# Designed miniproteins, single chains, continued (5), part 97

Each design is a single chain, and the fold is of that chain. pLDDT is the mean over its residues in the fold that is shown.

## One batch from the design tools (miniprotein)

Design m19346
Fold by ESMFold2-Fast:
Structure m19346 (fold): chain A 71 residues (1-71)
Amino acid sequence: VDGTVLAAALHELIKELEKRGLKEVSLEELREIMDEMKVPEEIRNAILERAEKLGEVVSLEQLREMLREAL
């Protein structure tokens, strides 16, 4: 996955979570939100694989760090 494409998807995901007032999401919720946003499957899988390494729940701060690392 291209780092720029991954970063763009993460940026939009973070924005959507902030809009929903979510500070933390489960991997299941993360998958559902990305599906609602129509994130391409390859990009969804790349984000989920990284998120799984962080645990069953991912914070907004952890997603921001993931975005920073993708840039």
Scores: mean pLDDT 83

Design m19347
Fold by ESMFold2-Fast:
Structure m19347 (fold): chain A 81 residues (1-81)
Amino acid sequence: YEEAVEYLEKAIEAVRAGDAEKALEYIDKASEVLGELAKKGDFSAGVVEIMLALAKEFIRRGDFEEAVELLEKAKKTLEKL
């Protein structure tokens, strides 16, 4: 999950900076990595992908605080192992 965690850290930084475009780009990169893991049967990766889809909707709506909270929860889920 290291690559996905790194992308989520960059996404959180982008949201905090108000850069929605970069945030969505990094979330898409994290989701791509997690999608490959979920396809191989990683249930946790699949759950985090759902969280990322919700975070993208918060960003699109301008709900940046909610997006950061959800991205932090996604990151912690991957770090628990």
Scores: mean pLDDT 81

Design m19348
Fold by ESMFold2-Fast:
Structure m19348 (fold): chain A 55 residues (1-55)
Amino acid sequence: SAELEELAERGERLLTRAVITGDLALARQGKALLEQAGYAEGAQAGLDVVESRVA
């Protein structure tokens, strides 16, 4: 649906920015949006990258 596509796009943009900047808050927000859109595995992988970068 258009709503799920919009959530996925927004989540992906936030995760991409979070990976570049190391911003855990953005990574968690992006993950939540992607999970709502049905992309839980991709969302978790993105968060894991950011977490490994700041730990």
Scores: mean pLDDT 83

Design m19349
Fold by ESMFold2-Fast:
Structure m19349 (fold): chain A 77 residues (1-77)
Amino acid sequence: VEKVIKLVEEALKKAGLPEAAKKVAEEIKKLAEEGYSKQHVEAIAIGLLYKALVDGGVSVDKAEEEGLRIAKEIEKA
């Protein structure tokens, strides 16, 4: 779970959304603490990243590209 949190925070910070990065990271940590499976936490984390990027003014296409990139990096771990 630490790897997905780090990747999501870095993507949001790079997009100029540091407050969203902090909030999304806290939500992902809470899901893991509540006992959701690693797979569910990772899927929800990608969804939260996508929503935060789009809400922050990033295009849908670029948000989808970032989500796919992070999903591939999680699979390598």
Scores: mean pLDDT 80

Design m19350
Fold by ESMFold2-Fast:
Structure m19350 (fold): chain A 90 residues (1-90)
Amino acid sequence: GNALVLVEEEIEEKLEKIKELAKKALSDKENQEKLLKELEEKVEELLKFLEELKKLFEETGAVPELLELLEKKEEEAKEILKKTKEEIAK
C-alpha cells in the first residue's frame, strides 16, 4: 500500500485510543484519576511517535503538507488532553 496511508492509519488508531480514554475519564468518576494518567501517557506516546515521524520526513525531503499534517495531529492530541483536564477540574 501507499506508505502515507499506513502512517495515517497508525496515527488514527492511536488517536482513537486517546479519544476512548478521554471519554472513559469523563464518565468514570470512580477511576477518573487513573484514567487521566493513562490518557496523559497515551498522548505522550503519540507525541513521541509524531516527533520521530517529523524527523524522518525532514531527513527524507518529505513535502511540507506531510509535516503540516503531523503538526495538526499533535495539536489534536494536546487539545483532547487539555479539554479533558478542564472538564474534570470543573
Scores: mean pLDDT 82

Design m19351
Fold by ESMFold2-Fast:
Structure m19351 (fold): chain A 76 residues (1-76)
Amino acid sequence: SLEKGKEWYKKGLEAFDQGNYDEAATYFKKAADYFEESGNRLLAAQAYGLAAIAYFNSGKTDEAEKYLARARELAA
């Protein structure tokens, strides 16, 4: 649901602020999945974009590029 997406998004922001990038990426991905399932494509794009940034910061470049591509697709 949209509300579950927002909850995971907040958890992602908290983890990111603490420098827990792997955890943040996981939470942003969960948020994006809920936003996408609820039809909120722009919120899903935003969450996938933040997951990509978090993956990049944790050294997971392939995952970062994958989710950045997904974010661009949803924002189109």
Scores: mean pLDDT 88

Design m19352
Fold by ESMFold2-Fast:
Structure m19352 (fold): chain A 67 residues (1-67)
Amino acid sequence: SMQESIARVQALLDADVDAQIAVITAVEGPAVGAQLRSMPFSDRVKAIWDWILDRAFERREELERLE
């Protein structure tokens, strides 16, 4: 059913978000992880996305400076 399909997709998205928060918590510390987990899902996803983009951009700039 559509409800079962939606629930399955949501469970996968939740699992992916939890995995991403675990990585951020390992890097930034438990206080940041707790803040992310306290956010509404949409705000949480945006914060995780912004963090990933910022990290990717910083890493790219660091590599360009070393060359």
Scores: mean pLDDT 75

Design m19353
Fold by ESMFold2-Fast:
Structure m19353 (fold): chain A 66 residues (1-66)
Amino acid sequence: SPRDRLIELAKMMMDNSPLSDIKKKMLSLGVPESEVNELIEQYKAASPEDRLSITARMVQRAAETL
């Protein structure tokens, strides 16, 4: 289900999966590649404490495409 795929994305991010795998998952959920690339760059630029907020935004954006 779409919900299960969102849970998989959230788990991948919590498990510190490679950003390339996270990108593939977000693309599979229907997020446009330009937006995925922007979110990944924001994540890379974020402080450790801000990365959780970026992670939440990435999951939320994926949910919006369902």
Scores: mean pLDDT 80

Design m19354
Fold by ESMFold2-Fast:
Structure m19354 (fold): chain A 85 residues (1-85)
Amino acid sequence: TQELIEAALEKARETAAQISKKTGLDVSVELVRAEENTFTYRVTVTAGDKTVELLLRVERVGGIEMRPLGVDALLQAIEQAIAEK
C-alpha cells in the first residue's frame, strides 16, 4: 500500500542522511523495486566527478515499521570506493 511505500522511503531517506553526515557527500535515493515486504533503493553518492551507486534494501518488520539491511556494510563499501584516490 501507499502507506508502506511512504514508511520505507522515510527509512531510506534517514539512511541516506546518515551516510551524507558521515561522508560529507551528496547522497540521493530512488526506489528501484517495491515488493509487499521488501523495498529496494538505489543509493547514489557523488564525490566531485566520482559517482558510486549501491543498492539498499529496506524490509518490513511489522505494521509500518521498516528496517534497513546491511547499512554498515553499505557505508564501508561507499567509503572504500571514494578513498581510492
Scores: mean pLDDT 79

Design m19355
Fold by ESMFold2-Fast:
Structure m19355 (fold): chain A 85 residues (1-85)
Amino acid sequence: SEARERIDKLEDELAKAVSDKDYEKARDLLKEIVELAKASGDKELIEEVAERLSGAADNAKASGEEELAKILEEASEELKKIANE
């Protein structure tokens, strides 16, 4: 799937932005990930991405990165809402 390949690349870019503590870029990348997942119409893909972002949020929270955890969790929750439509 083109959407899966593009989201995978964006998730790699997101990991780099997170490592660089570039929260503005992380937010922009998350918006792109959410929109691509939504546009795909692939419920399995949307749920899979939501689960990965939720896991990343848990990891960020465990590392004391509360602001990053919030950003990741908000994106995960938005995807879960889309998957339930």
Scores: mean pLDDT 85

Design m19356
Fold by ESMFold2-Fast:
Structure m19356 (fold): chain A 102 residues (1-102)
Amino acid sequence: SMNEELKRQREEAAERLYREVKENFEELKKEIEKDPALKRLYDLIVKAMTTDDQSAIDEAEALIEKYGVSDEDLARVALVAALEVGDERAAKALAAALVELR
């Protein structure tokens, strides 16, 4: 029962986070754009999701290593990018990942 209660709490937290990020999309995108490294990462993730371009994936991985992008920042940027491209499934999965990282 404890494991089921924790799972429900995490699922509810992920749904709330997904909704909040979707409602505040423009503000969150502006916050990402203030950081040049996160902005470049955002553009590369959008390109990879829309074109399935392996070079964009490779460049994103290199940028993550070079600038030491945290798992939380990566998941946050990827979540906003998934919303930009309309990938609701990816956005919900990334919201769940962010809840687990907290």
Scores: mean pLDDT 86

Design m19357
Fold by ESMFold2-Fast:
Structure m19357 (fold): chain A 105 residues (1-105)
Amino acid sequence: AEERAETTSVEELLEKIEKGKADRDDLIALLLKGVEEGDFKLVEEVLKKLGVSDDARKIVLEKLKKYHKENPELAKAVVYSVISALTGDDEAAQKASEIIENYLK
């Protein structure tokens, strides 16, 4: 789960989003990349495309900014939790739980 889609540029993924051609995996890859690089503008745009409300986006971004500086793995867990909540993705929920458990060890 630590292998980033480094072969896909941010610009290519953003172009797909603007054209309405981005799939869920493209959106997940952009969110994880934005979190790891501290690009919270990118994270906000992807969350917008996933239909996250303005209030929920503000809460998510605040937590991601805090965890990114203090605990980057917890920031990734927040991303997976948001994706799970929006899509019902059991794999995303499991990944979030594994990150939290590893952090508490």
Scores: mean pLDDT 69

Design m19358
Fold by ESMFold2-Fast:
Structure m19358 (fold): chain A 72 residues (1-72)
Amino acid sequence: GMLSEEALEVLKEATRLLLTMKPEAISEGIGLVLRGIGDALQAALEGKSDEEQTERVREALEELKRLAEEYG
């Protein structure tokens, strides 16, 4: 695939968290996940390392965790 295996695992974690969030937070949460995917895909297209691709998705996961705390 275009994304690294590690980036896909972080994306799966972000998706699991998103599915546990309150309905009011879900729309913003989806936006954060899509941005993370877009940033990771851009890094892949630019030939950046698997580590840099993974960090883009991790940044989105960390923002999603903050959003979940805000609505918790």
Scores: mean pLDDT 81

Design m19359
Fold by ESMFold2-Fast:
Structure m19359 (fold): chain A 95 residues (1-95)
Amino acid sequence: IQELVDLVGDISDSTMGLIRAVNQNDKDSAIRYAEEILRNARRILELYPSPYSKQAVEYAERALEAAKRGDLASAVRYAQLALNYASFAVADAEK
């Protein structure tokens, strides 16, 4: 539904923000973007519980943990996985 599509868009925007922060070695901004990804992934899980939305939250949590410990490369990889699973959850909901 439209709300789920908008949430995936927000995760996509936050993931791009995270990548830019990582390229600039801005750990504080990377953490903030990872927190936004997690908040939006949790909202998708609340609206549409599925194996995909659960995995989106799990990877979003790992992205935030990686960002907090300064492992910015892992933060980007986990954020991209969270985005992919969030997209799968929304595609599943639309079918």
Scores: mean pLDDT 87

Design m19360
Fold by ESMFold2-Fast:
Structure m19360 (fold): chain A 80 residues (1-80)
Amino acid sequence: MKEEALKLEKELIALSNSLPEEEREAVAKKLEPYALEKQKELDKIVEELKKAEGEEREKLLEEGIKLVTEFYKKALEVMK
């Protein structure tokens, strides 16, 4: 899971750097509602992580990584 997120992040950065500034801005605008929704979900996981230990903490970390991975996949789709 974490490796997939890192790979997608590298692809997203490379693709973003290849786009003109105007196209990057258009993509950011299209992605903004989705980014705000995912940020709220991530914030909830972060608050729960402050209280969690052991197996529960590991499960929350996996949930967070999955959320970030889903966001990167959506960002790549919007850029295409």
Scores: mean pLDDT 78

Design m19361
Fold by ESMFold2-Fast:
Formats: sequence, structure tokens, C-alpha cells
Structure m19361 (fold): chain A 72 residues (1-72)
Amino acid sequence: DAEIEEDIAARRAALPAQVAAARARGLEPVVELVTRLEEESIKNLRTNDPKTFEELNKKKLEEAMKEMEEIL
């Protein structure tokens, strides 16, 4: 359990940098998506299948970033 809490802390520490990167690009909807997906990943770290959920969230983020880049 300590390992899960440590991973959660590391993810939360990394989130400001991810948000700053998206914001610097003018991708405000992606900023909100990054925050939401990270919170969902944190919730899932306390359940039975965090790896699969993390892979799905990464794919969703990549698709959203691609769509936003096409619009901007």
C-alpha cells in the first residue's frame, strides 16, 4: 500500500509540469483532460487493474491532443 501512495505522490508532483506544457501550447481543453485523467488514474491505483486503466487514459489523452492540434 505504501508503494501505491508513493506512486500517487509522484503523479501529483508531475501534474503541474504536464499542465504547464499543455497551457504553453494554448490547449486549455487538454489541460482539463490531463487533470481529469490523472485523478482517474489515481483513483484506479487503489483498485485491481491500474495498468490497463493507465494505458487507456494515455490513449485518450493522445487522441485528444491530436484532435486539438488539428483544430488549432
Scores: mean pLDDT 66

Design m19362
Fold by ESMFold2-Fast:
Structure m19362 (fold): chain A 70 residues (1-70)
Amino acid sequence: MLEEEMKKLIDETVKELSALLSDQEVANLRKRMERTAKGLIENVKKGLLTEEQALKLLKLYTDQVLASAK
């Protein structure tokens, strides 16, 4: 399911961030990624995005978050 796939992507990103950032910073970024995922899921439910487009957008966002954590 889309929600499971998004959760897995966020969990994998959080695991990588935990090696780079403090627990507080990781928790804050997790909340931001979860809010983004929720918005994308709602847009899929409204027919504004496909599930594939929503996952691609979340992946781009999580990649940008990881790149910025250096």
Scores: mean pLDDT 86

Design m19363
Fold by ESMFold2-Fast:
Structure m19363 (fold): chain A 100 residues (1-100)
Amino acid sequence: SFLAEIAELVARALEEESPEIRERNERLIELGKKDEEVRIYLEAIQALGLKYEKKGKLEELIEFLRELAERLARDPSALSEELREAIEEARKRLEELKKK
């Protein structure tokens, strides 16, 4: 459920700036401070976003995130391969940070 909400929110943040979207972003960031899984998901989606920006495919990222949000709303286990890899990398980064 949280992963679907994060994907939808990131897609909206990339398309538009609004006070409602900013408030939702602030709530997710605060949740990520208390919930490690939410933090991993946020970092994974941010890493995926940077990968698409590097390729100049921002519109494709927005569409991908919208489709992902719809799929996850119906089936929480419907993770794409790219998102699974991003989640694993985010988890490794968090483990490295804990070692300091």
Scores: mean pLDDT 69

Design m19364
Fold by ESMFold2-Fast:
Parts: sequence; C-alpha cells; structure tokens
Structure m19364 (fold): chain A 91 residues (1-91)
Amino acid sequence: EEEKKKELEEKIKEAEELKEKGRELILEGASYGVEAIGYAVRALTDPSVREEDLEKLRELNEKSRELSKKGLELSKKANEEKKKYEKELEE
C-alpha cells in the first residue's frame, strides 16, 4: 500500500512536470506572436521590406499557433492524469 502511494505520488509529479512543459510552450508561442506584431507594423510602414516582413509574419504566426496548440494539449493531458492519480491516492 505504501509503495503504491509512492508510485502514484511520482506519477502526479510527472503530470505536474508535463503541465509545466505545456505552460512553457504556450509562453513561447505567445512570444512568437508578439514578435509577429513587430513585423506586421513594419510591413505596413516600409514598402522596401513588406514582402519579407509578411513572410516572416506568416512563419511566426504559424509557429505561435503550433506551439500554443501543443502546449494546450499537453496541459489538458497533464491535468487529466493528475486528477486521475490524485483520486486514486485518496481511495
């Protein structure tokens, strides 16, 4: 029984770590989104770099969406696993 509790506590810790990774990915995605705004503003004001800036904006927005989606999926999975193991630990 005590060994099973330790195993569940370790799995809860692993779920917490997975949740932290998800949060890191969301923050990284947000960072790329902010960077993309800079390129969008410059593309509107400087015709000489517009094509390059619009391409960079597209790349950064795609990267931001991909990281945010992955981070949300990891966070959701981690929350579900943590809840499952916490319930087993209480039983």
Scores: mean pLDDT 83

Design m19365
Fold by ESMFold2-Fast:
Structure m19365 (fold): chain A 80 residues (1-80)
Amino acid sequence: MEPVSEEEARKAEREIDRAIELIKAGKLEEAVELLREAAKEVPPVVAEMLLAAAEAVEAGDEVSALMLLMAAKVELRLLS
């Protein structure tokens, strides 16, 4: 997998943290839009996790969405 810079990884982690807060606040449409945009700026493996989290949000599965977002944060740290 292609490595990510520390700054790009931190930016992506901030976007993921914002998505988690939006999900917890019930702002599900905003969370899905943010996750889809963030997926364009991260490596493919992380993008797949963010898109899967967006699908889980749309399905009403908040627990799976949050778990996928936590996994995406771990993956970003491993790539940076």
Scores: mean pLDDT 82

Design m19366
Fold by ESMFold2-Fast:
Structure m19366 (fold): chain A 124 residues (1-124)
Amino acid sequence: IEEKYNATLKAKVQVAKEVLAELPKSASQIEKIQAILDRLRELGIGGPIPDEEETKKWIELLRKKLPKEVVETIERIGKELGASDRVIALALEYALVYIEVTGEVPDEEALRYLVEEAIREEER
């Protein structure tokens, strides 16, 4: 599980770095996230994990790698929106990619956008 999803995570980080290099420094957090997610969708890189037990284990690993406030905000917003564990896992992964590429912690507005986009990914 960790090896497989870590490889996908590294691929997402590399794509995000390439996208960020093409954006103006003045781009908002939401604009940066939108551009990264659009490129990942175009390339078909990653999506919701189909297995529930693998999803739960991946969430546990992501919780250890992210700031506590980011995890708590994503989980709270996810509960408000009725998000599945697969959506929570995807939103946490997107937040980690964003932090690794930008060095910035996403604000609540940006984290809400990530959860909403993760919901859209699960519905497709």
Scores: mean pLDDT 81

Design m19367
Fold by ESMFold2-Fast:
Structure m19367 (fold): chain A 80 residues (1-80)
Amino acid sequence: SVEERLRELIERAQKLVDEAERYLSTDPEKARKLVEEARKIVDEINALIKAHPDVPIELLFLATVAMAGVGAVEIALEKK
């Protein structure tokens, strides 16, 4: 289902963001590769949400949190 796919993608994006955050100070190149992968997943999440306007508000909230995490890591990498 779309809801199951969204949950899977959100969990994968959050895991990549957590890993990227761990490497921000010690290995910025690894953090960059991890967040680039997370960005691709976020793009897929956005495409699914646009195609399915009836997505539950709970999943929209979780997707927004994951997208914010990706953006935060990207900004942190740009400032180094």
Scores: mean pLDDT 86

Design m19368
Fold by ESMFold2-Fast:
Structure m19368 (fold): chain A 75 residues (1-75)
Amino acid sequence: SSTQSSSDSGIDTVRMLIDNGDYDSAISILQNAYNLSTGQTRQYYGQALRYLQNGDSDSAISYFQQGNDIDIQSR
């Protein structure tokens, strides 16, 4: 049996929530990621959060993705 093994970065969940109009839930997830992050990753997640709160989902996702990439490189 083939097992589906997809990369879960939280970004896909945030995109899904935005696509469904669930901005409050998307903001909650992003804010949690912001609170758990430090340094440069936190700054990017903070920018993503601001964009999402202003309805700019494309910029929000871009910054969230960049912050996540930085976080992975710091591990």
Scores: mean pLDDT 77

Design m19369
Fold by ESMFold2-Fast:
Structure m19369 (fold): chain A 61 residues (1-61)
Amino acid sequence: SALEEEIERITREALRLAGQGRYDEALALLDREKARSTDPRLQAVLDGAAALVRTFQASAA
């Protein structure tokens, strides 16, 4: 579905940015996409991705 494709694209991009040490950009992307949608499935997946990014950011210090 279009929603599943969108979620996959967003999460893949955010995790790629985090993998490059670009944590602020990854979190900004996730926050922007969450703000654009009220879909609870998208919100839940992006919240999970943001939590993972924050964990990597904390571990990188």
Scores: mean pLDDT 83

Design m19370
Fold by ESMFold2-Fast:
Structure m19370 (fold): chain A 74 residues (1-74)
Amino acid sequence: SAALRQERIKAIAEIMVKHAEKQLEYLEKNRKKDDIDAAIADVELNIRLMKELGASPEDIAKLEEILARLKELG
């Protein structure tokens, strides 16, 4: 069902946001260029995937904010 699909997309987006927040927190304390570059690439891919799946603009905006902060580190 469409409702079940949207519930799954929201759950996936929330997991992606929490993972990205944890990566950002770690990298703010442990700044290694290769790790930062990998995290940037990972979050950029996840943003593209979530947009294709039709995730909420709010969840996408959270990932884009984390991406901007990761780019400030690298």
Scores: mean pLDDT 87

Design m19371
Fold by ESMFold2-Fast:
Structure m19371 (fold): chain A 91 residues (1-91)
Amino acid sequence: MNVSVEDLNGSSIKITVEANEEDKGMIVVKFHGKSTGKTYTLVVKPGEKKELTFPASETIYDIVAEEVLGDPTDPLEVVKSERIDKLAQVK
């Protein structure tokens, strides 16, 4: 799996998640929005790529990406976990 965080000229934050076709399970990426107080979840299948863009008013933190077997909402196993300890403030 590959997770990237891109600052689009300080006006928005783009999170890109790319799963390899050889990945054993779903890629689940969770991140927190400070302005909304909400946890966002992005689920990517093996071989799939997804992008999510946050508005300039949002601050994204605590980005965690996990490769999970079974149901992405109730995983049987976490095969791989990556934490991105970056605070991205969009202002």
Scores: mean pLDDT 66

Design m19372
Fold by ESMFold2-Fast:
Structure m19372 (fold): chain A 108 residues (1-108)
Amino acid sequence: MSPARLVVKIRYDPSKPPLSEEERQAIRDKVRQALADARANAEKGETVTLELGNADPEIIEEVTYEALRLAREHGIEVVFEAPFDPEVMEAMGRGATRALADWAAEQA
């Protein structure tokens, strides 16, 4: 059976105004639900898709961190669909680095 999969679809439009805290919280709530759904479907090998819409670098970093933590803890495959944009790539890199640091600290 194929592993359960979480597909994270990221969009970034630098021409749009920064997200409000309320908009960021709505995205965080959507992320939390998608991660919970992915975890619940881990044994079934099903795919959960998370569409962020227009996300800022702070949200992209947070989502990358949470998705990679879930993947490591529950054996879920995570696929990121993101534009090749330096700000997006940097934010994803920060999230991945933070996830790795937390895992290393938990194992020490």
Scores: mean pLDDT 79

Design m19373
Fold by ESMFold2-Fast:
Structure m19373 (fold): chain A 79 residues (1-79)
Amino acid sequence: MSLEELEEEIRRELEKKGIKISESNIRALARAAHARVEAGELSEEDALEAVVNSAKDIAEGKASVEEAVKALSAPEVRA
């Protein structure tokens, strides 16, 4: 899956779930998760789930985008 394809899948899932975050936040989360997929540390399905969960936490005020990006980028972290 390309970074652009992951971004589009994230947008669709967020729209279905009524989760609203900025386009820049979607891009930041997608980039962090995609880097781990490319490294073989995370599957495409797990990356999508992790980003959607992070977006929900950001939208609900439970996490900042910087915190979510750091968590997604951390080695050995599994959502």
Scores: mean pLDDT 78

Design m19374
Fold by ESMFold2-Fast:
Structure m19374 (fold): chain A 88 residues (1-88)
Amino acid sequence: KKIILIVGGFAFGQVVPNVYEVVDEITEEKLEEAKKKGVKAIIVEKTAPEELIEKAKELAEKLGLKFYIVDPGEEGIEKAKEIAEELS
């Protein structure tokens, strides 16, 4: 079951469970499609481009998806795994 979209944090996609896709750009259309396929949350790594983070946050709010920003590295990966499990 794929319920997480990861934005800008490509390293996370290999270790976080239930990842729908890892992307470095988003559009409202793509996010609407992801939501229809069962995505519940967007996770962004803090090191992602600021413009991408702001766009992801705005679109998540508009479409009723949960939005999370996580730290880079091991701590951020651990938090992302926790979020993915919690949303099951």
Scores: mean pLDDT 77

Design m19375
Fold by ESMFold2-Fast:
Structure m19375 (fold): chain A 86 residues (1-86)
Amino acid sequence: MTARQRRQMAVLTITRAMMDAQGADAVDRDTLIDRVSKATGWSRATVARTIDDLARQGLVAVDRAARRVALTDAGIAWRRAYMAAV
């Protein structure tokens, strides 16, 4: 697993955990960045770039006006496939 794949997996995992814990279909972007940064020790800038990379891949949906991040069906499938391979 590459460092990039580890960052992407961490963001997807924490996003899912926050959605499940809050009973919500999306999470606050700044709260997500804070949670991932604290859990991983990565800078907030690195986490923000990882979210933008995941959005370009269609694995998360970012609502810039509402400052919200949601897992897409593709993101859920990608994470499930990765977990099944381990």
Scores: mean pLDDT 80

Design m19376
Fold by ESMFold2-Fast:
Structure m19376 (fold): chain A 57 residues (1-57)
Amino acid sequence: REEDRERVRRGIEEAESVAEALAVAGEGMKHGLLRPVELSATDSAEAIRRRALEALR
């Protein structure tokens, strides 16, 4: 689980686009590694990454 959490964290940090950041965050939420959070495709990739990292369990 710690390794999966670190993998998701790294994926979020390395996401270069809004679509990539949303995809990684969605995967993390699906596997219970992130708290459910509201992320919008209208936000910047940086904003999505910050919110997803804040939601890591």
Scores: mean pLDDT 76

Design m19377
Fold by ESMFold2-Fast:
Structure m19377 (fold): chain A 110 residues (1-110)
Amino acid sequence: NVEELLKKLREIAKEAAINRLEGKKTALLIVTDEVTPRMLALAEVLSAAFGVEVRVVTREELEKEKERLEKEGYEVHVLEASEEQLREIVEIIREQLAKNGAELPPEPPE
């Protein structure tokens, strides 16, 4: 599950990079049952790592937020993830970036 989410996230990051070259913006909406402060902090780290606008929404908020972002010119992607899955993904990304001499923003961002 985490491996599949990470693969999807990498593909979205590639599309975001291409979109930036074309003058388009990419957004990722992470759908969850409960939005926690920890999930918001993890989303900010992912946003910085991939150069994509990452937001956490409930299922009830999804349609409204998606329409808002599309109206602002964003290409919107949607993934379902828990706080635990996001934490694991961020940890994997931190380890990979550290081995390549790069760093993610501090947690939580102040």
Scores: mean pLDDT 79

Design m19378
Fold by ESMFold2-Fast:
Structure m19378 (fold): chain A 68 residues (1-68)
Amino acid sequence: PPLSRKQLLALIGRVLRLIGEIHDLEAELARLQADPNADQARIQQLQNKIAQLQQEIASLLNQMKKAA
C-alpha cells in the first residue's frame, strides 16, 4: 500500500541517520587501515557492519520507491 507523506518523511529521517552511522564506521575503518598493527578481525567486522547498514538503506529506499 502507498505510504503517507508523514511516513515517507520518517523513512527519509531513518536513511539520513543510517548514512551518519556509516560515515562514523568508515572513519574508524580508515583509521584502523592506517595502523599496521590493527586487528584484521576488527577491520572485517567494520566492513561487514557497513555492508549490513547499506543493505538497510537499500531496503528503506525500496519502500519509498514502492510508495511513490
Scores: mean pLDDT 83

Design m19379
Fold by ESMFold2-Fast:
Structure m19379 (fold): chain A 80 residues (1-80)
Amino acid sequence: SLEVAKEEVIERLKKAIDYLKEGKYNQAIQILRDTINTLEKFYPELKEVIEELRKALSYVENGDTEKAIKLLEDIIKKLE
């Protein structure tokens, strides 16, 4: 269901934030890419979430770690 998918996304994003805080950027990037790919394939109606996740991924890739964490925390709050 969509509700279960949102809960799964929240768990993955919390894990990505933990990796970012630990300086494990490649692991965080992998989680974000996998999450985006899953949502695009199975839940395209979550387009706004997908676009925000792509923005967070861009922040990580550009070294804007604090902006990435803040955006991911905001996404989690919207999904809760």
Scores: mean pLDDT 89

Design m19380
Fold by ESMFold2-Fast:
Structure m19380 (fold): chain A 61 residues (1-61)
Amino acid sequence: SMADELALQALLEEITAALEAGDLARARELISQMRAEFGDNPAAATYARIAEAELARLEAE
């Protein structure tokens, strides 16, 4: 639905902002929320994997 598309887009923007700010705890929470809310969405699952890889890279600093 359009509401689900807007909600997913908002989460993507928040995850990106958290990662850019180095707020690793916030990024982890938002990724978990996205997986919980959009688990059946293949695009969300793909982005979650990419975001998790970036989170892991930042945590290795």
Scores: mean pLDDT 84

